# Designed miniproteins, single chains, continued (5): the designs that were tried, part 70

Each design is a single chain, and the fold is of that chain. pLDDT is the mean over its residues in the fold that is shown.

## One batch from the design tools (miniprotein)

Design m18414
Fold by ESMFold2-Fast:
Structure m18414 (fold): chain A 100 residues (1-100)
Amino acid sequence: SPADQLRAMVDELLAQMAKASPEEQVRLASGALGIFRLVLNEAEKMSPEELAVAIEEIDRILAALRARLPGLSPEQQARVEAYLAEMEAIRAELRALLAA
């Protein structure tokens, strides 16, 4: 199902983050933004229940990226924080769709 595919993508991303170097964490943050964009593109096709589950899954990515920020250099932190800002903007759009 689409929900199972999203969960599998999130689980794989989180597994990669657990083993990643600081430089790889920045690359994975870019990949994470791609997952957020995929969810936003599919959001109009989702029921409210499916959209709520999708938001819960991508929230796991935000939590994992934030938890790993202190281990990065200031330059790497700034790059990841820029990706986090874009992900939060997408999350806000998804939450607005769910509230409608």
Scores: mean pLDDT 89

Design m18415
Fold by ESMFold2-Fast:
Structure m18415 (fold): chain A 62 residues (1-62)
Amino acid sequence: MLEEARKKAEEVVREAVEKYKAGEKVNLADMVRKVLEEYGLPEEEAEKIVKESEELAVRMIS
């Protein structure tokens, strides 16, 4: 379900931001795409969520 996929992506963003704050190198786009693969979303929808996740991460670290 799209809503569940979005919630999972937000969880991944929070995890990636915590790792980034701890000094770890993270590839947020890859982390989000990996979890979205389980939801069977069309590529266009998955890429929109990836972009939204990147924007959210920037807001959280700014």
Scores: mean pLDDT 79

Design m18416
Fold by ESMFold2-Fast:
Structure m18416 (fold): chain A 68 residues (1-68)
Amino acid sequence: SASEEVLAEAERRLAELRAARGPELSPAQQRGFDAMAGVLLHDIREHSLSREEAERGLAALEAWVRSL
């Protein structure tokens, strides 16, 4: 389904971002990332976020990590 494709893509991109940037983050920032990622994935799965909404959430997380 479209929702399953959006979820799989978001899971993959968040895992890649966490692996690439995680070592540069403090433990508190890592927990913050994991919490925000968890909320986004939950919203995609349970609230059927559109691809555009999911991409906005991913972009916000990517921007936050880049700001640190």
Scores: mean pLDDT 86

Design m18417
Fold by ESMFold2-Fast:
Order: sequence, then C-alpha cells, then structure tokens
Structure m18417 (fold): chain A 71 residues (1-71)
Amino acid sequence: SMEERMRELEEEVRELSEKAEELRAAGSPEAGPLYLEAAEKQAELALLRGAPEEKAKEFIEKTRKQMEAEL
C-alpha cells in the first residue's frame, strides 16, 4: 500500500508539474497554484521516502515564495 501511494504521488507530481509548466509558458495565472499543489505532493512523497520534515517544508516554502514573486 505504501508503494502504491508512492507511485500515485509520483504520477500526480509529474502530471501537475507538466500542466503547470504549460500554463506558465502560456502566461496563465493558474500556473502558480498548480506548482504549489505539485510541491505539496512532492513533499508528501519525500516524507514517505524518509526525507526530514524540514526538507519537505523548505520545498513547499520555496514554491510558495516563487509563486508570490510572480504575482
């Protein structure tokens, strides 16, 4: 079940990141929220793989700050 969840998260991160990049290239304001969602799922995946909580938090914070800078 853990491995299944990891695979699901990997696919979700890939799909969200790809969509976010497409929207960013098009200049869409919807890109930021999708980058943040992808970062949150990537952080969850990292935690499941044994990464420290601090590392996961930094990843989300970095994405949030990048999104704010583009507003």
Scores: mean pLDDT 80

Design m18418
Fold by ESMFold2-Fast:
Structure m18418 (fold): chain A 68 residues (1-68)
Amino acid sequence: SKEEEELKKADKDGSGTLTAEEVGEVAKSLGLDPEKAKKLAEEMMKRRGRKTLDFGEARAILAELRAS
């Protein structure tokens, strides 16, 4: 899917994880709000005690943006 392609493109180091900024860039490429995406990513990272999110977690954020 376009979403999966953009997630892979944003994962520049091939780690399978994304920073909040990279989640924002994926959201922007999909026509979603990049600032809201970054905020949701930062909140999820804080709750989970991590500095990056995996592709599944990034997809969950993008789904929440689409549902809003």
Scores: mean pLDDT 81

Design m18419
Fold by ESMFold2-Fast:
Formats: C-alpha cells, structure tokens, sequence
Structure m18419 (fold): chain A 77 residues (1-77)
C-alpha cells in the first residue's frame, strides 16, 4: 500500500543515516538510527495487505537489525 511504502521510505532514510553515523565513528547514534529503521520496516510490514510485500519489509527489518548488531560488535576490533 501507499502508506506502507511511506513507512518503508522512512526506514530507508534512517538506515542511510545510521550507516553514515557508523562510517563517522558515531556508534551510539548509528545504532539509534538503525533501531528507528527496523521499527519503520516492521510498521510497514504490519500495515501492508500484500503478503509478499509484507514479507519483503519484514526481511528488510531483520537485515538492518543483523547489520547493526554486526557493526556494533566490530567497533572494538
């Protein structure tokens, strides 16, 4: 749906900002932005009536969550 797409677009924006913050060494703010991204993708998934599109948004949330955890773990490496 259009509403779900808008929420996913917000998820994309927070993901991009999170990546930028991690690249600049701002780990705490980067994690906060990644968490916001995950929440928006979950909301998009829940709102989407098309099961295939809903699953795509859910997978995006899972991917961002795993990437954020991985990036945080690598900070002290």
Amino acid sequence: SEEAQRLAERGDQYYDEGKRLFDNGDINSGQDMMNQSVNYYIQASDLEPDPEKSEEYRKKATQVMHEGLHLAAMVNA
Scores: mean pLDDT 84

Design m18420
Fold by ESMFold2-Fast:
Structure m18420 (fold): chain A 85 residues (1-85)
Amino acid sequence: MDAEIEAKAREMAEELVAYARENSPEVVRRELEAAGEVWVAQAPAELQERVREAWERLTEAVLAGDVEAAAEALVELAELAREIQ
């Protein structure tokens, strides 16, 4: 099951990194930060810090073109999303 989550996370990371290469870093950062704020607002208080930190790592990895780091952050976000529901 983790392997399936990792495969989907890597695919999404590759798409996000490709999008970031074709677009302004300022626009990409703003879009990812806005999405992260929505995720943080929906999280229980005890998980909000972890969700924020995972989204910050995703944003920096995507802007750096680091597919592996972005995929790792997406896996953590998927695990946190399962704890929220």
Scores: mean pLDDT 82

Design m18421
Fold by ESMFold2-Fast:
Structure m18421 (fold): chain A 83 residues (1-83)
Amino acid sequence: MKKYHDDVLRTVYYAIKNGRLPPSSSGWDIPSLSHGRIRQFGADVKDIDPTASDEEIEKIEKENSEILRNDPEIQEILRTYGY
């Protein structure tokens, strides 16, 4: 059986690695973003302007990755699920 915690972990891993939440449909929002921790840490990251230059996007992604890596709830999620 697929567990919701696996979707949460995948979202967290993607966000740390790429400095942004996955580009996803509403179906992703239901299982992943309805989880309180994911919703809260996402509020601290900078939005990526889709019209921004590649250099600006890369800079924001790096800054977001740093914010996410230092988030105590994200670190706790990663440790809890042990992947």
Scores: mean pLDDT 56

Design m18422
Fold by ESMFold2-Fast:
Structure m18422 (fold): chain A 60 residues (1-60)
Amino acid sequence: SIIEEIIKKVKEAIKTKSGEETFLYLLKLIDENPELSDEEIEKINEEGGKFWDELQKEKE
């Protein structure tokens, strides 16, 4: 599904890019997929945020 592919791309961006670059990439992915529902966008943000938090804890 498109949402699963977007979540996967966001997680890869979080691992390989800066936070700013990842945020811009996420905005681009959402903009390129206008068919995404509010619930799907929320799910992408939740999954990306959780993954980001996990990686930040490793840097403490």
Scores: mean pLDDT 78

Design m18423
Fold by ESMFold2-Fast:
Structure m18423 (fold): chain A 88 residues (1-88)
Amino acid sequence: MAARAEAATERTAELLRADPRVLAVERVSPALLRVLVRASPEEAEELALRLAREALEAAGAHDLEPRVSAVAVGETESLVYVGLAPRG
């Protein structure tokens, strides 16, 4: 369980770093990322959710789901928290 969540979290971070809108990616815990994105909160949330789902699918982690929250921190930037948590 934990190892799969950590692998999916690292893959999510890797995919996020590849997107040109992503300014910074920080792992704050084994299954939680803090991401700075040059986008609105809604766009940043959609991006993080999409990439986290892709990472979970690649890891075969069908027992986990992405939990994402985004908040505006500047006129053109949003801070996003991306967590991977058990379903249910």
Scores: mean pLDDT 82

Design m18424
Fold by ESMFold2-Fast:
Structure m18424 (fold): chain A 88 residues (1-88)
Amino acid sequence: DEEAERFAALDPEEQRELLARRIALAILEEILREKHPDLSEEEIRELAERLLTPELIELGREMVDALERHDLDAAQEYAARARELYER
């Protein structure tokens, strides 16, 4: 598993950043599926990667923290901010 090998080779800070990036990508993919139901999964994945920015990754980190605290309201706020950034 290429992803698992890469993850295991990273230091703890890089592992956390990769998790935050994964969360940001998952949010973007869901937004794209809702707004563009005619796009294929491959097209959605490619668009999500193109729309991924450092700002969205920071929101992903905040969502990870909120989810660990079971703060669903904060997680929803960060998700709403990610949707707003996508629309810009």
Scores: mean pLDDT 74

Design m18425
Fold by ESMFold2-Fast:
Structure m18425 (fold): chain A 95 residues (1-95)
Amino acid sequence: LLSESSVQALRTAFDTVGLSDEDFQRFKTVLEEKKIDPVGVASVTKLSDLVKFVKKLAKEAGLSLSDDQIYAIANVIYDAGQEEIEKTVKLIKEA
């Protein structure tokens, strides 16, 4: 199961780059089969490595994406991962 943050980030990313719900479902299915949570991965990964990872997953999902679409998707997921870190740091500082 993907986290709610990952589902939301992926939906936002695919909508932003003009990809269909069918394309979103294909990508989501590959992540679920591999038991990979993309926002969780993004929290511990450099953006450049996340771009390579998204490109590999898109290919495995049978999606023909441009480099610009891959970068945009990776960037949305990366930003979601950074927001999760910031929320955690804020909670620790308020303790």
Scores: mean pLDDT 81

Design m18426
Fold by ESMFold2-Fast:
Structure m18426 (fold): chain A 59 residues (1-59)
Amino acid sequence: MEADLNKLEEYIRAQQYGEAASVIDKIPDLSEVNRDLLLGYLSEKDQNGALNVLQKIKA
């Protein structure tokens, strides 16, 4: 999980949103709410929104 979250953050920071979305599928313990929020921000290309959700997941 930790390694996948770090990879997800790298893709978001690189603005590779398609790659970021593919990493989300590899995180089995991600809640549906957080998954939907992340995918929503990625589809809008909202880097800050996606990073804010990730920060909450890592906390």
Scores: mean pLDDT 80

Design m18427
Fold by ESMFold2-Fast:
Structure m18427 (fold): chain A 85 residues (1-85)
Amino acid sequence: MIPEEIADLLKEIVNLLGEIPDKELREKLLKLLEELVKVLSESKDYEKALEILDKIKEILSKIDSPVAEKILELLDKIKELIEKK
């Protein structure tokens, strides 16, 4: 079970990812986010979750967009919540 706080942040990220105009980047980011959800819900491997978060952040950091900046802020909140475990 994913903590409700993380689940809410993930829902907001999915909605914001829909606003990214590059279809290939959007699909790549969605696949990484799906992998993150599986790790958090099934294995609880927080080290792998942090690695996936860092990969998503690296891709988003190359996009100069307010939407990408907002997604990065939400990912940082998820990272903080995971690191407290």
Scores: mean pLDDT 79

Design m18428
Fold by ESMFold2-Fast:
Structure m18428 (fold): chain A 81 residues (1-81)
Amino acid sequence: SESSAFYKRIEEATKNKDIETLKELKAEAEKRGDKVLAASVEIAIKKVEGVPQEELEEENKRLLEELKEEHEERRRAAEAA
């Protein structure tokens, strides 16, 4: 799948500590309008730069919760119409 291939590229760049490739992947995700992929790349960049894992886990948790709320609101709006 497209997402699986993209995450594999992020993983390989993270292993190599290749910040330039990670920045390119972030730009690609942003161009696609994929907020989740863009955030995943940003977290990978921060991990390579030495940001503590617990801070990265909190950022990921916040993003997932925000996306869940956005989806639920859209569903409720459709049901109320």
Scores: mean pLDDT 75

Design m18429
Fold by ESMFold2-Fast:
Structure m18429 (fold): chain A 87 residues (1-87)
Amino acid sequence: SIQMPLEELRERLREHARATLPAQLPAMEEEAANEPDPDVREAIRALIALVKGETSPEEALEALLRAGGPQVREHAEVLVEAAAEAA
């Protein structure tokens, strides 16, 4: 079974996302174009913009929280950190 401290898991997820996000931009743009939920679409576009250096981490976090609600904050923060580091 996978037994990892939350802090170590969070760090590994951030490193993985940072390394992979730029290569995933075309797939993310296609996903955004086909997303029927406008809040989810806006969140994907905000992450794309953040990786490109075209928006702030704060604006990207707000878009993710609008799509997923407050329960996704911890995951959204990890994604925003990774995307900002990739830019």
Scores: mean pLDDT 75

Design m18430
Fold by ESMFold2-Fast:
Structure m18430 (fold): chain A 79 residues (1-79)
Amino acid sequence: GEELVKLARELAEEGLRRAEELLREGKVEEARLEFEISLGLMLIILGVAKIIGAPEEVIEEIERIIEEAERRFEELLAR
């Protein structure tokens, strides 16, 4: 069950890293697209966790990872 949390966290970190690199290059639209792809994958993982009946703690942790990733991306855009 914890593998889904780890995968969501890895997707969030990698997506934010790529987006930050693209933003440093002035590629705002590409940064948004890369983050949107990562967000979509994290949402798929959340959906899978719910469908297979993962523990509520796992579901809540994935939701927190997604919310934190969205917040951090907005902070990168607001600079």
Scores: mean pLDDT 87

Design m18431
Fold by ESMFold2-Fast:
Parts: C-alpha cells; sequence; structure tokens
Structure m18431 (fold): chain A 90 residues (1-90)
C-alpha cells in the first residue's frame, strides 16, 4: 500500500517536472510561437493578443497533460481519480 503510494507520487512528480520543463521551453520560444500563431490566424493580431493565445494554449495543454496523467495513474494502479489526487496532495 505505502510502496504503491510512493510509486504514484514519484511518477506524478517526474511527469509534472516534464510538463513544467515543456512550459519553460514555450516561454523561451515565445516569439517563434507568436509568429506561428500569426501565420495561422488569417488576420493581423496585436502582440498582446498573440502572447495571450500562446500562453492560454500552453496553460490548457499543461492542464490536459496533468489530467491525462491522473487518469493514467488511476487506470494503472486500479484506484479512483479522487484517491490519486489525495495521494499526490500528501
Amino acid sequence: DEEKKKEIIERYEKKKEEIEKEREEVKENLEERKEEVQRLAGRKLSDEQLEAIVETAEALRAIGDEIDLLIELSKEYGIPLSEVAKIIEE
């Protein structure tokens, strides 16, 4: 029981670190990301709009990745999502 909890915490922390690293890479490449959004937008956007779109998309991606991780851990260890959430909060 306790060993499985430690494994869940370790896997969550490792994946969370990967998600945070990807977010830092987006920050480092913000200007390149803004140019890509501008190219795909089909209309001219302000710098503030481009930055907001990139930041919002990255935040939503990170949230999605975290939800997917919780679902994966729930399925792999055969425990409810609520229990996974409690384990990682402790």
Scores: mean pLDDT 78

Design m18432
Fold by ESMFold2-Fast:
Structure m18432 (fold): chain A 81 residues (1-81)
Amino acid sequence: MSEIRRKIEEARRELEETKERAREESLEATRKMKEALDKHKDDSAKSIAAVGEGMRTLGDQTDVVIEQEIKYRELIEKLLS
């Protein structure tokens, strides 16, 4: 009982920490994209490169959160089965 509760609490903390880090990284990536677009508005190559890098970061952070949510759900399913 106590061990199962501890594992659920640990997994929940890891998921919340992952979500918070992903949020911070996504906000920073968005800020950098906007800054680069403003700075290089007349240079399409640099603007495209900056957007591409930012979009890749946003995608990576989304994937990290999804993976952690899947791990959390799998743990809960194993404990409830």
Scores: mean pLDDT 80

Design m18433
Fold by ESMFold2-Fast:
Structure m18433 (fold): chain A 97 residues (1-97)
Amino acid sequence: SPLIDRALELIDRIVEAIRNNASKEELRELVQEFVDVLSQLSPMDQTKLLAVLVARLTELYLSTPESEKERVKKRIDETMAIFNEILKEAEAAEAAA
């Protein structure tokens, strides 16, 4: 599926953005695009891709040198906060429609 392939590519880009300490704005844009792609997929595929995202973020943290783990953890936490904010905005927009 081209949409599943795009979602996997976006997960790779999110992980790389966290690794390279990209701006909050860049991270938000990537997460927004990921959510937009997810919204076009079945609930089962959404759940599977969210599991892949969590697994990839966990792998990033575990593979990070000890001296950088605190920075990477903070960026992962920020990424999850952005994701939750976008989901709440989407839920509010659906309720208003």
Scores: mean pLDDT 85

Design m18434
Fold by ESMFold2-Fast:
Structure m18434 (fold): chain A 80 residues (1-80)
Amino acid sequence: SMELEQELRLKLAYVGSDNPSLTEEEARAIEAALAAGPDLATLQALNARLQALIDRDRARFTPEIEAQIERLRKKLEEEA
C-alpha cells in the first residue's frame, strides 16, 4: 500500500549512508527482500526488519535518534 511504501522510504532514509546502522547480514537480508519484488508480504517483512534495526539503535543511543527520525519524517511529508 502507499502508506507502507511511505513508511519504508522513511526507514530506508534513516539507515542511509549518513547513519549506517546495517550489519552486512542485515543489508543482505534487506536486498533479498527487495529482490523478491514489491508485494505486500515483502514490504511488510522489510518494514519489520528496518523497525527492529531502528529499535536496536534507540536502545543503544540517546534521543538524538528520535530527533533524526522525526526530521526525516517531516522532510518526506513536505516532499509528498
Scores: mean pLDDT 65

Design m18435
Fold by ESMFold2-Fast:
Structure m18435 (fold): chain A 109 residues (1-109)
Amino acid sequence: MIEKIIEEARERVEKGMDPREAMLEVYAKILGMKSAEEITRLREEKGLDDLELNTLISLSILLKMTLEETLELIEKDPELLLEKVKEFLEKNNLSELIPLVEEAIKRLQ
């Protein structure tokens, strides 16, 4: 998944797109959003910085959830979100990343 995201973004950059815009367009496509502008609007409405936005996007892609669903889960039940991410990471032999995800979720609260 991640490798395909990087490759699609790289292809857009090679065609003359700004790297940041290329990544947002790929994220919008993966998240089923209409355009990168929808991501930018959500960032502005929620007051997210670039690190918080990148964390939200990453969690949403990993869990196959929309950005709004992921935000709602962070606000209502961050422990359930963490359990879902832990299950995904454990199944993929990435348990070493669990502390980083815990810190990222705490930052978004």
Scores: mean pLDDT 75

Design m18436
Fold by ESMFold2-Fast:
Structure m18436 (fold): chain A 81 residues (1-81)
Amino acid sequence: SHAEFLRLEAALAWELTQALEAGDLAAARRHVLDAVRRMRELGVPEEERRRFVEAVIAMLRSQGVPEAFIEDVRREAEELL
């Protein structure tokens, strides 16, 4: 449901913030990929899943995450779409 999608987005935003503050890029990557898998399991439309991935990428860039890491996360997330 849309409410489950919004809860997932909120949970990921918090989890990503914690992982990035700790400098744990492996945890950040895991949280993003787990969220995309969960969205797929919940039947979230592909267009919404794609917008979600783009929003996450924008957030990672705004936090100064290296582009090489961002490109790897994008590639893996897109394979799960």
Scores: mean pLDDT 81

Design m18437
Fold by ESMFold2-Fast:
Structure m18437 (fold): chain A 92 residues (1-92)
Amino acid sequence: DPVVRALGGFLRFLMSHEELPSEEELELAREIALSEVPPEDHERVGALMEGIVELKRRNPDLDAESARELLTTIPGIDAETAAAIVRIAFGV
């Protein structure tokens, strides 16, 4: 699923930083993620990426277990999607 791969890669990028990346780095990461997603999904995936950024901002000590639970609080991410994103982001 291109959407799950894009979101997983984006979360992996965020998790490679102890603090949130700069706005310039976030914009580049968003552009890269969206380039892998069908155009019809760009608005939806954009909103999901903003949710993931807020999740990391509120949870600086985010791990695979907490990410799996907290991703489901983002509208449009169910438990199966959250698990798939976490597998890509954390390599578990």
Scores: mean pLDDT 82

Design m18438
Fold by ESMFold2-Fast:
Structure m18438 (fold): chain A 80 residues (1-80)
Amino acid sequence: LVDQAIQLAQQAYRLAQQAIRYIEQGDFDTAGQLLDRAGRQVIQASRLLQQQPDPRAQQLLDQAKQQIRRAQELADQRGM
């Protein structure tokens, strides 16, 4: 469970980073799809951590949530 939560959190983080790159390029459709996928990974990881809490996995999940938030803020700032 913890290993799966870590993998999901890391995947969500990478998806959010990719979304930021697409936002910078003006590709909001691709960025939106990546952020939707990242959000689903975060929800799944959160559910796994409710069953088996782990501080490292929680820290990675929090980092993934922060990157998703950053990507959303950047998209809002670009106004498109």
Scores: mean pLDDT 85

Design m18439
Fold by ESMFold2-Fast:
Structure m18439 (fold): chain A 76 residues (1-76)
Amino acid sequence: LLEKAREIAKEKGMLEAHVWLAEEVAGPEVGEAVRLAAEAGRKVREKLDDPEVEEEAERVGKEILPAAKAFEELLK
């Protein structure tokens, strides 16, 4: 699983590797949730020139995404 996820990360990028790994481990609903979370993060990043949104995004990322950080380290 992790070896194939690393292959996908190298070929298609980190997001696709995370979605694939989530789908293989926990099913398509979890893969969809990972994709939606990434899309929400992208929309928040578009507003990061707003200091209020920037502080909220940084706080949420630090509190909520330790699992995402762990997956990112596993895929490197």
Scores: mean pLDDT 66

Design m18440
Fold by ESMFold2-Fast:
Structure m18440 (fold): chain A 75 residues (1-75)
Amino acid sequence: PLTLDGNEADFEAIKKFVPIIYKNYTFGETPNDEVIEKLAELFLKRISDPKYLVKVWRALVYNDPTPLEEIIKEN
């Protein structure tokens, strides 16, 4: 099962959505590895809030980046 407690497996799963989210915000630019890791760390930090935990869980379970994009928009 997904732990969603900020472990390496959850980090790697979130990292795969970062390029999709980044392209939506940068009009098609491809992020480098440093940007991918930085954004994945920010998503995992927000997991401490129950509302963000639900969004991250939905993104991982349904393989859908949309809940993670909502986290960025809400700052």
Scores: mean pLDDT 62

Design m18441
Fold by ESMFold2-Fast:
Structure m18441 (fold): chain A 69 residues (1-69)
Amino acid sequence: MLSDEELLEAAAKMLRSFIADGRARGLSDEQIRAMVEAIARHLIREERASPELAARLFAVAEELLAELG
């Protein structure tokens, strides 16, 4: 199983890839935000993340979404 740090790094890479793909497809910032949030919730569920890890993952998602403008 992935460590918390490995999971966060993998999640950040995956989220950045989806943001880039969404931009390339012409998705709005709102659509990209909804997609990123859905992916973050999916990762929390699949990896059975602790509340602390879940909070850190959402913080990473929020930082990446802030880069959208």
Scores: mean pLDDT 77

Design m18442
Fold by ESMFold2-Fast:
Structure m18442 (fold): chain A 61 residues (1-61)
Amino acid sequence: SKDEIIAKTLERLNQTKSLQEASDVVLQAAEEATAAGLSDAEKDELFAVMAEEIRKKFPKA
């Protein structure tokens, strides 16, 4: 489900130590969302959540 993908992705993002690692997590999440059949609106929500977490963790990277 969308919520499961979001939760799993946030956990992975919390373990990243660089923007490169965060970028890899974002790409993996996009592939998982597409494979799960998420709508464009659900993908937008996922990407917004990811962007906010990356911004908080790497505010000037």
Scores: mean pLDDT 79

Design m18443
Fold by ESMFold2-Fast:
Structure m18443 (fold): chain A 96 residues (1-96)
Amino acid sequence: SPLEEELRRIIMRFVRRLQEALPDLPDTVLSEIARIVAEAVQKLLDGEMTFDEAREEAKRRVLELLDKYGLTPEQKEAVLRILDEAFEELRRVLER
């Protein structure tokens, strides 16, 4: 569907922005972040979560992941900023 294609593009842009901002981030961590975000977005689309609930769950789960892999405070802030930007893109698409 056109919506599914736009959502896929948002997730792909999110991943690329993470790679550009954090080039030393392992592919395994990047893949797990993408999976967490995709799962939160799916729950939103299925009506299991509000937009704000999905955003906060994604942020919480990503922070837990980054703590597990021992990322620095600066790296965590960069990831959360890029994630917030991706959710704002998603909000604009869903409000159309």
Scores: mean pLDDT 87

Design m18444
Fold by ESMFold2-Fast:
Structure m18444 (fold): chain A 87 residues (1-87)
Amino acid sequence: MSGEAGLNTFLKLSGIKKSDLSKRTLNALLKYFDSFTPPVGSGIGKAIGETEILVKNIREGKISQSELAKMLGISQSNASEIINLVK
């Protein structure tokens, strides 16, 4: 649930359409946001805040393709897809 919420927040903030991303990139993003769901307490607020910072840093060119790939656990080509679509 929180992973889907984090993904939807990322898509809304980045302006990326779900259809613009490959299935592998979508699955990697969902898995990444699912990792912010703790069994107790509100992880959703932290995940949303981290997502806002992530999108801002991508828009400002502060995150490289390799850094984004490492953060999300995806290939550099998938990270490039995300970076190119954020604008």
Scores: mean pLDDT 72

Design m18445
Fold by ESMFold2-Fast:
Structure m18445 (fold): chain A 70 residues (1-70)
Amino acid sequence: MDFEELKKKIEEALYKETGDKEKASQLANRIVELLKKAIEGTASEEEMKELVDLINKHPEVLKVIKEFFK
C-alpha cells in the first residue's frame, strides 16, 4: 500500500475543503498515520475513535479512502 500517494490525495481533498495548506497537511498526516495503525492492527481504542471522528468531519476524505482501496 502506497501511504505517500494516499496522503497526497487526502491532503488535496482537505485543502479544497479548508483553503488552508498547513492545516490540510497536518490533518492528512494524522489521518494517514491513524489509517496505517488501523490496517496494521496496532491502533488503540482512542486512536480508532479519533480516526472515525476525523473521517466523519471530512466526508471528502472518506471518498478518497474508498477510491484508493478499490
Scores: mean pLDDT 81

Design m18446
Fold by ESMFold2-Fast:
Structure m18446 (fold): chain A 97 residues (1-97)
Amino acid sequence: MSKAELEEKKAQLQAEIKKLEEQVKKNPDDYELLYQLGQTYFKLGDVYDQLGDVDKAKEYYQKSIDYYTKASKSKDPLIAGMSAVMLGVSKLLLKKL
């Protein structure tokens, strides 16, 4: 992926985060929204890692961990299970940075 493509993806993910944060503010116990926010922060961490910005990558992987931790408390076993898996993946990537 080119630097220009990474910068475009970064901008798109930041816009998605802003939209999801407003939705979570209105519905803080919507576990599907919490999972989506965790996933979007994870993708943003990945983009910063690919750009070589280790500090920002760590910050956004930590935010993804926080949201996946919340989403893992869902009564829906699919959302809880997916969140638990991504929580483990995010923690592993954070430790490697």
Scores: mean pLDDT 88

Design m18447
Fold by ESMFold2-Fast:
Structure m18447 (fold): chain A 97 residues (1-97)
Amino acid sequence: LSPALLAEATASVHLLSLAVAKVNLKKGAKASLEDVERIIKATEAGLAAAEAAGDEALRRAILEQGIETLKLAAEVADEEAKELAEKAAKELEERLK
């Protein structure tokens, strides 16, 4: 397996992880600080992998999914987790430009 294919596969796994987190948040469970931190880490790891693969479409998809997932987490989080999620979503929105 080439390094580029491995990076693309890694990015795709993180994109799927974000989609699963988004579905779980829609079930009405509260987002903990640890949940928000995991979403941020998955987004950053996915972005790094997409960049390594040279896949701009995948990088954009991960940014968009990360932003949506963090915004949903902010709606169901306590104050500390909400602030972290909102800040992270805004930083990702700037990277989408």
Scores: mean pLDDT 84

Design m18448
Fold by ESMFold2-Fast:
Structure m18448 (fold): chain A 88 residues (1-88)
Amino acid sequence: MRVTVTVEAEGVDLDAALRAAQAAAAELSEAGGRVTGVRVEVEGSRATVTVVAEGVDLEAAERAARAAAEEVERAGGTVTGVRVEVSE
């Protein structure tokens, strides 16, 4: 099972976005998953963090999204979107 976690934020820099990606990847790895992709895109004050993993369930993906969102908020940013997708 493959999960894709996408978190969109405003008011964050690249360092904060990278910390959010690392937090999400850590949650997925701790759940026994294999992280197969990490993408961080920053345009001005907007950031999109995407993490892809295999071997985890929806609950692990939701924890990963929460961890990323917490890092964004800790950096003083605002989470503008969260998407969790599950595929075979």
Scores: mean pLDDT 85

